# Designed miniproteins, single chains, continued (3): the designs that were tried, part 48

Each design is a single chain, and the fold is of that chain. pLDDT is the mean over its residues in the fold that is shown.

## One batch from the design tools (miniprotein)

Design m9755
Fold by ESMFold2-Fast:
Structure m9755 (fold): chain A 90 residues (1-90)
Amino acid sequence: KEDVEKAKELLKEAKELLEEAEELLEKEVGGKEGALRAIALALRAIGVEFDAELLLKKTKDEEAKKLAEEAIKLAKEALEKAMEALKKAK
């Protein structure tokens, strides 16, 4: 139960990060502001991926494993979008 709740939190955070990264790309926020926001999102995405990977390796709960795998996938997508935003910001 505790692992499932932690996995749900990581998945929620990964979804929010992906949404924020996509919004940053759509609004074409450039320059220093765009770059700093992209860096912040990238660092947060790396953190979520790391925590989800640790949970996936540690947990024996099948539901927690599936949620952690989805969180890893979305966190990686968020990182890719954040890095794309950083490149476009200069």
Scores: mean pLDDT 84

Design m9756
Fold by ESMFold2-Fast:
Structure m9756 (fold): chain A 68 residues (1-68)
Amino acid sequence: DEVLKMGEEGKESDVPYLIKKLEDEDPLVRLNAVLALGRIGHPEAKEALEKALEDEDESVRKAAKAAL
């Protein structure tokens, strides 16, 4: 998908913010960050999504696997 077609939640400029949210204490925040990064599909998000595969929350790990 093109970044130009993403809303505020899917902009390339949001990628660093979303990567930071993968370290949030709330598993729902981390889950939403994984889903947003998966929608963007940029190579720079791949390394962060690979780290999310080792998350303590099962839903976050499952979403990260689906996003890769």
Scores: mean pLDDT 72

Design m9757
Fold by ESMFold2-Fast:
Structure m9757 (fold): chain A 88 residues (1-88)
Amino acid sequence: SRIMAEIDALMTGMGLAARGRYAELARRAAELAAAGDEEALNALEAGALAMARGSGASPEALARLEAALAAARAGDLERAVALAEEVA
């Protein structure tokens, strides 16, 4: 999908530490929420959680990622990024 290709580009092309990658996912989620692209936002949220689980994220880290994505969906970019940085 288009969103999975964007996630792959962020994770593979940027050379960011995991902290930076989750923050970038939160920023992208907020952008999609602001654009009203619910299909792309749902795909990004599902992909981000699947990637975190695949990387062995703790239940606490997963809860922070879920909270970050919820903040992004609500338009609270500052909170979304801060929570996403705590996932890594």
Scores: mean pLDDT 76

Design m9759
Fold by ESMFold2-Fast:
Structure m9759 (fold): chain A 105 residues (1-105)
Amino acid sequence: SREKAEELAQEVDELSLGEIVERLEEALRNGDESEINRYRNIALTKVRELMLEVLGPDELDVVERALERLENSDIPEFIEILRALEEALRAGREATKAFIRELGK
């Protein structure tokens, strides 16, 4: 719905990647499928924007393959990939580029 789309866009802007991971882990512990799906969609949107910012438009194909791999993972693997991306971000731009390129193989 339009209201759900507007709420999603706001949460993508307001939540950090680390906060999204914490919400996903809580939803998984509680078995809350609707909250898992909500935060998974927020994470996918935020990660797409972040990957495009880091790699740029010339590597859109790599970003799309990396996102496809993330989308096809189960929720525990999805959380582990997000945590690995967060660690790469802390290590710097070159580490983050290398991580995204490996994920997009």
Scores: mean pLDDT 83

Design m9760
Fold by ESMFold2-Fast:
Structure m9760 (fold): chain A 79 residues (1-79)
Amino acid sequence: RLEEIDTSISLAHDVSQALLAAGASREDASSLGGDVFRLGVERGAEVAQRVADAVIQAARTQGAAAALEVGRRLIEEAR
């Protein structure tokens, strides 16, 4: 749905911005943001929101490397 797509775009942007702010490379931030976008489109915005929230929390509290690890694991588990 269009609303699911719009929400997924916003979540992907928020994840990418949080990763960049935590010191992640542009490539890593873009890659994980894209994975969150695809997850939202394929599995629904609620699933993508849960992954985004976990990644943003990890970026703020543990840094970029931990956030990337959390995000990659949760995306794999959601597939």
Scores: mean pLDDT 84

Design m9761
Fold by ESMFold2-Fast:
Structure m9761 (fold): chain A 70 residues (1-70)
Amino acid sequence: SKKKELEEKIKELEEEKKRVEEEGKKEIEKLRADPNATEAEIAAVETAMAIELIGLDIEIERLEKELKKL
């Protein structure tokens, strides 16, 4: 079923968002614990995580719109 395939893809992307957030938070925590890390390095990780999450949100929205047409 096309509907089932789209629902499964959306679920996979939602799980990927959770992984990105968890991994990003762990990396930021590691950097904050490192006395040699800079605020700019922390900001770079935060920015990279935000960009990846936006990309996943765009893909989820596209799939949800396709799902609504079924």
Scores: mean pLDDT 88

Design m9762
Fold by ESMFold2-Fast:
Structure m9762 (fold): chain A 80 residues (1-80)
Amino acid sequence: SPVTVATVTVLTAELEFHAKYFPEEFEKVRDEVAERLEELGKELDDEKLLELAEKLKEAKTPEEAIEIAREATKELIKKE
């Protein structure tokens, strides 16, 4: 849905913003985004979103986390 795509786009932008300007807060924001992706994966019954949420929690670098968030956005676009 457009609302779901917009939500993940905002979460991805927040992650990119904190990675660039507040890297010390990165893990906290990463975990918050991952929790929201997990909620969306459960709501949409999307196993790939659930897998991406788990990968995001395990991401050790901002670059890995941003790439995972972008994959989540692509997954949602495929559904609508």
Scores: mean pLDDT 77

Design m9763
Fold by ESMFold2-Fast:
Structure m9763 (fold): chain A 69 residues (1-69)
Amino acid sequence: MSEALAAVQAAMEAASAAIRAAKAGDRETALKYIEQARKLLEQARKAGASESALAMIEESIRHAEELVK
């Protein structure tokens, strides 16, 4: 597996965990996973992930952020 693909998968998993925590009312855990997903998004970008993959990660992070507002 490429470094970019591994980072993309990890970022999507972190964003999904943030969404689940937000839906459960655990704002603190959701914010922690949002921060982790953003860090992994930057790792994916530096590793050469595709524009479409980066956009999908950003969309999932935005969804999690809207849920914790």
Scores: mean pLDDT 85

Design m9764
Fold by ESMFold2-Fast:
Structure m9764 (fold): chain A 67 residues (1-67)
Amino acid sequence: LREEVEKLIEELEELKEKAKDDPELTKQIERVIEGLRKAIEMDDVVRRVAIHDGREFIEEVKKKLEE
């Protein structure tokens, strides 16, 4: 679970670099990364929820970057 969360953080960091010209999207990505980092320090239930929500957010960010 921790390794899956770390993988999502890495993907979000890459997306943040691609979104550098959109400060609002960059801030949103930074907030989600911070949430994932906090989830790593919590329990497995929180980590499972964070993984699910993180994957959905990544898909939404990819759609915004396609605009």
Scores: mean pLDDT 78

Design m9765
Fold by ESMFold2-Fast:
Structure m9765 (fold): chain A 70 residues (1-70)
Amino acid sequence: ASEKEKEYVEQFKLEVETFLENLDQLSKEEKEEAVKYFRDKFEEIKPFLTEEQKKELEKLLKELEKKVKE
């Protein structure tokens, strides 16, 4: 993977992790909108990612969806 691809993964992870830290401050509607936002963003960057990076981000998104559902 190129350095730019690694930066995309790291930035995406940081954004999701920051959102997870602030979950208690958000309404149910805001949480659902954020899940959709991150899913849409993941699809947009998907062509630039390796298979390993796709799996890593997919796992992170599943964790986010699980936390939102709880």
Scores: mean pLDDT 77

Design m9766
Fold by ESMFold2-Fast:
Structure m9766 (fold): chain A 68 residues (1-68)
Amino acid sequence: MEEEQQKIEEEARKRMKEFAERISYGGTGRLSYGVGETLERLGDLEGAKKMREIGRENEEKYRKLEEE
């Protein structure tokens, strides 16, 4: 039934919005850097680099939004 599907989608959208809001609150970079540090310790240097890039990009976006 499409009604059940719509409810699941609405719940997923709500969780995504809450997650995005928390990320926008300035914790994004630290979370990504923490994961990157773990990956680096495990020898996944490429994964660590990617996570640090994501963290940096999100920090820059948040900072620019604050400056506006």
Scores: mean pLDDT 66

Design m9767
Fold by ESMFold2-Fast:
Structure m9767 (fold): chain A 105 residues (1-105)
Amino acid sequence: MEELRDKAVELANKAEDIYQGKLTPEEIEKVLEEARKVLEQLNLDPATRARIDARLASLKTAEEYLWDAATFVVALAIDPNNEAALYGVARSAIKLAELKLKELE
């Protein structure tokens, strides 16, 4: 896998662009696809995935997903090999993208 921190920053920046209304629906779907690809490349234990998924399930707004993604990016700045943090960024980006695509219908 490429540098985890670089991928997390890339996804977090794309989530910010979605939040700011800078992306078309097609571009948002592309971000969703990229984030799903990241999830497939990560070999995290089921318990770690379940903890992060439960945390994100408590969030409701695009703003909350964006701030959660930023928190995981900070975790990767502290530990560049933190696969759980990259999972958290990717899952937050997916939730934000899904929410914004629904708003555009």
Scores: mean pLDDT 82

Design m9768
Fold by ESMFold2-Fast:
Structure m9768 (fold): chain A 55 residues (1-55)
Amino acid sequence: SEELEKQIEEMRKGFEEDLERLAKEHNLTPEQIERLRKSYEGGLKIWEEYLKKKE
């Protein structure tokens, strides 16, 4: 649904903001940052399926 798509997009934005802050705080490498992004996207797909099931 459109509402679900918006919710997932907000989750992505929140994650990117947190990731930028944490990357600077912990001096993460670009490779570490990309790995975390890929892991989060995998988790988002699971959440998207879960939320669709609850609609």
Scores: mean pLDDT 79

Design m9769
Fold by ESMFold2-Fast:
Structure m9769 (fold): chain A 96 residues (1-96)
Amino acid sequence: DPEALRERLERAERAAEQARREAELLAFSPEEIERVAEGARLRVLNGVDENKIKEIDARFDEAVRRAALERGLAGPDDSIDEFLQRLGEEIERRNK
């Protein structure tokens, strides 16, 4: 289905852009930002392949978690979603 493929590619690019913004908020390096964006893109493109998704998640989830922990943005038991939510709330408080 060509239309379904096009929509998947568009979703993959939107996911990559969102991941870049989130990584920038976490003060990741340019290399870390691009790795996170690539991971988000690959998750969307490979969404039906459970083994590929697990491999991608293990690689990029651990990298994001480690970078957030090193920057003091989260505790070791926090999820990535909790890391990003906490950072977003903190930035909103500082920006007013």
Scores: mean pLDDT 68

Design m9770
Fold by ESMFold2-Fast:
Structure m9770 (fold): chain A 75 residues (1-75)
Amino acid sequence: MDDELLREAFERALRWAEETLSPREVRALRLVVEEGLSLAEAARRTGVSVATVRRAVDLFAEQVRREYERLRAEA
């Protein structure tokens, strides 16, 4: 596994989320991906629905995959 490429992909995906998602969705996303909270816990803390958190996480994971594939193709 290329830790450097994965870290860069994660950072790029996080920048995408900051530009694309609402501030509440970004906060919920960070609680899940950076703090390791469950979808339900992130939803409770941010005031969004569990479905909204799941959608944000799914979109983020898809974006990490796309950024990782771009970086890997360039290497």
Scores: mean pLDDT 83

Design m9771
Fold by ESMFold2-Fast:
Structure m9771 (fold): chain A 70 residues (1-70)
Amino acid sequence: SMEEEEKRQLIEKFHEELDKLMEKITDDNKLKEMAEIFKETVEKMNNAKSVEEFKKVLEEALEKMKKVAE
């Protein structure tokens, strides 16, 4: 479906950005924070009722992850 295709593209974009952030992290505490954000994000994605909500979940996760990677 169109909805599933949009979700797939959003997940691919999320993983690309996540990989870039992970390349810059060498601190174990930051890696743990990234893992916790990822776990929370997966739960929120599973509970998302629309593609728009799904997109917001991923965008918020990336914002949090970028702050950790600073």
Scores: mean pLDDT 83

Design m9772
Fold by ESMFold2-Fast:
Structure m9772 (fold): chain A 79 residues (1-79)
Amino acid sequence: MALEYAEKAAEALLAGNYEEAEKYAKKAVEEAKKAGDKEALAEIHAILTAAGRKARGEEVTEEDIERAYKLALEGLEKE
C-alpha cells in the first residue's frame, strides 16, 4: 500500500538511511499515482515533509502534519 511505503520512507529518513528513504518514497508516490488516489498523495507529502523536518532536528506537531495534508490535498483538487 502507498501509505506503508511512505511510513517506511519516513522511518528510513529518521534513521539517516537516505537510500532506503528514496526507494520507499518513490514506491509510495508511484502506487498512489497508479491508483489515482489524491488523498494518499497528500498524506504521503505530509508524512515525508514531517519526517524530513524531524530528521533536521525540528519539532513537528500533529497540527503541522494535518495542515500539510490539507494544503497538498487542495492543490491536487485544483489539477
Scores: mean pLDDT 77

Design m9773
Fold by ESMFold2-Fast:
Structure m9773 (fold): chain A 87 residues (1-87)
Amino acid sequence: SAATRRELSSLAAFLRWLIANLDKLSQEAAINAMNYILELARRIAEATGDESLVRLAEEMLEAVKAGDWERARELAEEMVRRLEALR
């Protein structure tokens, strides 16, 4: 649907911004960003039946909570690759 396509594009744009700015964010700001990503991933999963983005978003949130910024970046890059494959 047009709504799902818009959500995919919004998530991809936000993830690209996050990857570029992750080192500039406080842990609290990063956790808030990850919760927003998780909410978008859940809406996409509801529309598409694909839970893979939700799992990636949950792993990213746990990585940020653990202070593993490199793992969070790697997961964000994987999510961007999956979103691009859906275009």
Scores: mean pLDDT 83

Design m9774
Fold by ESMFold2-Fast:
Parts: C-alpha cells; structure tokens; sequence
Structure m9774 (fold): chain A 74 residues (1-74)
C-alpha cells in the first residue's frame, strides 16, 4: 500500500474507535470516517492498480463492520 493510503486507513480506524468510545461525538465522528472512506476509495481508483483496490475495499469494509458491531452493542 502507498503510505498516503495507509495513513488514511489508520485515520478512518481512529475515527471509528473514537466514535465507539465517545457517544457524545459518535454521529459526527462516524460521518467524518465515512467521508474519508469515500475520498480514499476515489483516490485509490485513480492512483492504484486494480490488484490493490479489492484488498483496500475489504479493509475498509472490515473496519466499518467491526465499528458497526461495537456501536450496535452500545
């Protein structure tokens, strides 16, 4: 993965983690994470070979699924 893509993935993870831990800012943080995920996928479609796109989409989907499970428990 290019460093720029990896850094954005980490930021998305951090935002979802903060959303789970901080109910007061949950909605705002989730919205930010979703916007970053969209921007990341758009950037990746323009800059990455197709072979990197599928793993990236799976990574984002896994992050979102994990966050949704934790949020549903809250």
Amino acid sequence: MPPEIEEKLEKIRELYEEAVENPEKREELIEEARKLAKELLELAERTLPPEYLEPLRKEIEEIEEEAERKLEEA
Scores: mean pLDDT 79

Design m9775
Fold by ESMFold2-Fast:
Structure m9775 (fold): chain A 65 residues (1-65)
Amino acid sequence: SLKESLEKLEEEIEERREELEKLAEELEKKAEEYRKLYEETKDIELHRKALAHEIVAELLRSMIE
C-alpha cells in the first residue's frame, strides 16, 4: 500500500541521513588531523588536504538538512 511505501521511504531517508552524518564526522576528524600535522610541519600539501576534507564535509552536511 501507499502508506507502507511512504513509511519505508521515511525509514530509508533517516538511515541515509545517519550514514551521511557519519561520513561528514569522519572527514571533519581527518581535516583536523591534517591541520595539526600542518601546524607542526608547515607542509603546504597537508594544508591543502585539510581544506579539501573540510570542504567536502561541509558539502555533505548541507545535503542532509
Scores: mean pLDDT 82

Design m9776
Fold by ESMFold2-Fast:
Structure m9776 (fold): chain A 60 residues (1-60)
Amino acid sequence: SSDEEAVRKEVALILERNSKETVKKMIDLLRKAAEILSKRNPALAERYEYMVKLLEEGIA
């Protein structure tokens, strides 16, 4: 989908421009944001969880 493609492009830019240590901090913040949003905005929470998955794969 276009949303998934947009997330993939955003993740690629984050990985290109940031250190592994900074990306790990971003992953922690996005996980916390997804948890807070899970009941109020589940679609945005799912987007953040997908972003976390791609960021974790990118730094592995």
Scores: mean pLDDT 86

Design m9777
Fold by ESMFold2-Fast:
Structure m9777 (fold): chain A 91 residues (1-91)
Amino acid sequence: MEPLSKTEVKILVALARHGELTVAEIAELVGISQSTASRHLRRLEARGLVERRRVSPTTTLYSLTPKGADALHDALLANPDLWYELREEFE
């Protein structure tokens, strides 16, 4: 399995904390551009770690899958330093 980048871990943490989010909300919470967020979300969706639901022609919501929650948990357990860094940013 390809390891999660720090940005991808931040995206999964945001989804775990807030539930369903738009790409714009994820970009704001993670501190990245919407284009960067969209690119990472496409990769995460391809891996089955997030799912998307179109609510309207202009609104798409992303959510964490059970596989995504497991991958996030494993990433944080495998790298306690990463958890320590992310904790500071989300407190």
Scores: mean pLDDT 79

Design m9778
Fold by ESMFold2-Fast:
Structure m9778 (fold): chain A 61 residues (1-61)
Amino acid sequence: GLAAFARREALEAGLSEEEAEEVGRAAQDAYDKTGSLGAALEAAARKMRELLERRREEERR
């Protein structure tokens, strides 16, 4: 499913299981709101980027 695909992609990017679930939920939520697979994938990418930036901020300090 869409959420499972997004979650797996997030795990491969080095995110935790909890963070990967957030990415999956973001994709599913976007799809439920818009009916667009493109919007769902974009939402997953945005959430993944947000979480990775949070980790990078920790490294900058």
Scores: mean pLDDT 81

Design m9779
Fold by ESMFold2-Fast:
Structure m9779 (fold): chain A 56 residues (1-56)
Amino acid sequence: MSEEERRELLERAKRLFREDPNNNEALRELHREISRVTSPEEAERILVEAYLEVHD
């Protein structure tokens, strides 16, 4: 996964948290998509980073 791809995924996650924060199905699907291109551990880091940036 490139730095550009990671940035795009981070922005997708931030948008999901802003627009549809209670959509647990969409969150699980996004985690699956990110995990496929990198790892479950990095997917968790991206989602946590996005959550913290939105709720700062």
Scores: mean pLDDT 81

Design m9780
Fold by ESMFold2-Fast:
Structure m9780 (fold): chain A 100 residues (1-100)
Amino acid sequence: LLALLLGILGLIFGLLGLLAPDGLVAGVLGAVGGGLAATGGDLATTALEAAVAAAGGLAGLAGGLNGVNRATTAVETAVGVGGAVAGIGGLLTGLAALAK
C-alpha cells in the first residue's frame, strides 16, 4: 500500500515535470518523481506496486529530460540531469522488483 502510494505520487510528479514549461521546475519535479518512484519500487511487494514504480521512474526521467531541453543555464541543466538520473533509478528499481 505505501509502495503503491509512493509509485503513484512519483508518476504524478514525473508527469507534472514532463508538462512543466520551465526548465528548473521540470527538473525538480522529475527528480522528486524519480526519487518517490525509486522508494516505491524498493518497498514493492506486488507486481502492481513494482509496475507503478517503474512507470513513475519513466515519468521522472521524462520530466528530467524536459528540464534539460528547456534549460538556459548550467544550474538548470544540472537539475534536469539529476531528475533524469533519479527517474532511471526509479525505473530500474521498479523493474528489479518486477523481476523477483
Scores: mean pLDDT 78

Design m9781
Fold by ESMFold2-Fast:
Structure m9781 (fold): chain A 73 residues (1-73)
Amino acid sequence: MLSAEQLLRMGQALLQQSNIAKEQGNLQEALYLSQQAVKYAQRAVELDPTPEGQQLLQQAQANLQQVQQQLQQ
């Protein structure tokens, strides 16, 4: 199973990719990537609740909310 550190790194990469997709107007891709980022960040915090993990989770959740608002779900 993936370690908390690996989950954090993957979550960070997914969040970066989601932000790029959002800036390009590819909102469906941004939505998918932001959902995955939240999932990875949440699992990382569940395994090891670090300030870095909590910050990533908050940033990922904020990005997901912004993408959802742009899609007007």
Scores: mean pLDDT 86

Design m9782
Fold by ESMFold2-Fast:
Structure m9782 (fold): chain A 95 residues (1-95)
Amino acid sequence: MPPIDPTNMTIQQLVQQTVTMADRYSRAVRDGSPQDVQTRLRQHMISMGQMAYSHARTYNPHMVPQMRQVMRYVLDLIQGRISSRQFRNQVTRVM
């Protein structure tokens, strides 16, 4: 059972945070929020995704392909290739 706290969050918790930040980022972009707000949300989303990937590489190597796929979806979302709804659905399928 993976530990559940802010310093040793599980991959599932880090991925959930990435999804939450993706929704906030997409809303900020859609609603025309100030660029600094968009940048902070984007950076936080990337950070959470990278932490999930790093955690998988260290503790759950069998999840590395899934985490690479999640990071690909993060990039697709940033590039406007997919919606936040598509991002959530794709991440849920990979997990």
Scores: mean pLDDT 79

Design m9783
Fold by ESMFold2-Fast:
Structure m9783 (fold): chain A 80 residues (1-80)
Amino acid sequence: MLLSDKVAQGEAYLIAAAVHIAIAEEALAKGDRKLAAEHYRKAAEYLRKAAEAYEEEDPELAARLRERAEELLRKAEELE
């Protein structure tokens, strides 16, 4: 039960991250660097939460999600 609940929560966080990445990319295409940075930071936060949710079931996926979150944070910093 707990593991299944965490996996479902992780999936929800991945969807949230994907939505924020899409908004950030659209903002960049329109020249709104500040809005893009805000949504890349939100996406990184959701990827970290997803990584925590997957830690027990798939630690390799969790590690990749944390690495992706760090990439998005660096990208957000470069936009500010």
Scores: mean pLDDT 85

Design m9784
Fold by ESMFold2-Fast:
Formats: structure tokens, sequence, C-alpha cells
Structure m9784 (fold): chain A 55 residues (1-55)
């Protein structure tokens, strides 16, 4: 279905974006910047959940 296709696209985009943020987190040595990256990952998760709920 179109809904399943849209759901898979949203999940694929989420995986790619989280991977990029986790790579930045692993390379980051500043605790404040690491906390900011954790907040970005949390925000991205919330955005993805909202997008999935709209499908």
Amino acid sequence: SMAEQQRQQVLDEHIERVRALLERYAAETDPERRAALEAEITRLDQETQARLAAI
C-alpha cells in the first residue's frame, strides 16, 4: 500500500539521519556538544514518530 511505502521511506530517512548524528556523537569530545547531539537525536525520534502517526 501507499501507506506502507511512505512508512518505509520515513524509517529509511530516520535510520540515515540518526546514523549521521551518532557518527558525529562518537567523534565529539566536548560534553556540551555531545549533550546537544543527544537532544537532536531525541528531537529527530519525536519528529519521526509524529510523521509515522500521520500516515
Scores: mean pLDDT 88

Design m9785
Fold by ESMFold2-Fast:
Structure m9785 (fold): chain A 66 residues (1-66)
Amino acid sequence: DLRAQAVALAARQLGLPDSVIEKLVEIAKENDTGETLKEAIRKYLESLGLGEQGDKIVALMDELGF
């Protein structure tokens, strides 16, 4: 729950569309560890041509100790 909220907040701060934020929240709820979540976020955003935004979210998660 807290991870899903943190990912959603980071995505909103980066100006990502609501549909993308909704999918990132779904991904966060399906991943039990920070490593699997980071990999899933990167893969999803890369598939949309938003790999750079994915890297920024992962960097923020690393800074927050996720």
Scores: mean pLDDT 80

Design m9786
Fold by ESMFold2-Fast:
Structure m9786 (fold): chain A 55 residues (1-55)
Amino acid sequence: FIVTIAGKSYSLSPGSSVDVEEGWELNLFSDGSVTAINKDLGIKIPVPSQYISSS
């Protein structure tokens, strides 16, 4: 899976996470959903499917 946010692309595998800029972490779940978590702000937001590609 590839997630593109603010002109940057991140490669993720199901069940994995990747750290991004500004304290954000992207989590890809086995169902193909992605959640962005900011530990500094205590915020969790779902990433819209339009930013996610499986190819």
Scores: mean pLDDT 75

Design m9787
Fold by ESMFold2-Fast:
Structure m9787 (fold): chain A 96 residues (1-96)
Amino acid sequence: SLERAERLLREAEELLRRAEELLKKARELIEKEGPENPEARELAREARELARRALELAKEALREVPEEDKETLLRAIALQLRAIGLELDAERLLEA
């Protein structure tokens, strides 16, 4: 249902906002204290987990969107791309 899709999209957006805030803090710590900073690595791991959860919610929301609702369909797709991007950003920080 569209109502269920909208709820899932709101939850995904909240998780992605939190993931972005954690990644910003992780990057700031790495710039100041180096890539092996334990706090920065924990923040990156938490951001990765939030991004993965948001991706699953956005995928579930996409299945609930009627094909006629192009705006909500695009929003669900955009959130999936954003989640994948944040997960990749977190992985790059963890590989350093």
Scores: mean pLDDT 88

Design m9788
Fold by ESMFold2-Fast:
Structure m9788 (fold): chain A 70 residues (1-70)
Amino acid sequence: TKLVKKFEEILDEMVDIAVSVNPDERKEVEEWKEEQLKKFKELAKTNPELAEQYLKELEELLKKLKELAK
């Protein structure tokens, strides 16, 4: 669904940033992404409103990570 797709896009960007900082952690970061996707899919089914709030928080976190990656 739209929320899951947007969440995955944010996670993909976070993974790219994390791997650019430490390439040796690619496997761990990709495993983290899969776990986050699983949790978010459950949240989107049980509480879509909370899932949308979480997505907004994650967008702010991504902005912070982009600043730190410079």
Scores: mean pLDDT 79

Design m9791
Fold by ESMFold2-Fast:
Structure m9791 (fold): chain A 59 residues (1-59)
Amino acid sequence: EKKEKIEEVEKRLKEIEELAKKYREELKKKHPNVSDKEIEEIIKLAIEEGKEVLKEKLE
């Protein structure tokens, strides 16, 4: 049971990491003077906001 759950979690983490990488690269291109810590915080906020926005748009 735990092993099966770990495999699913790892799969989802990979997807999230890929999305985070793309978003991080875009932020660095637009705002190269922003620190990595600030970028990580922005990504976290954007993910939370994105969930709310998607929830609203998905009628």
Scores: mean pLDDT 67

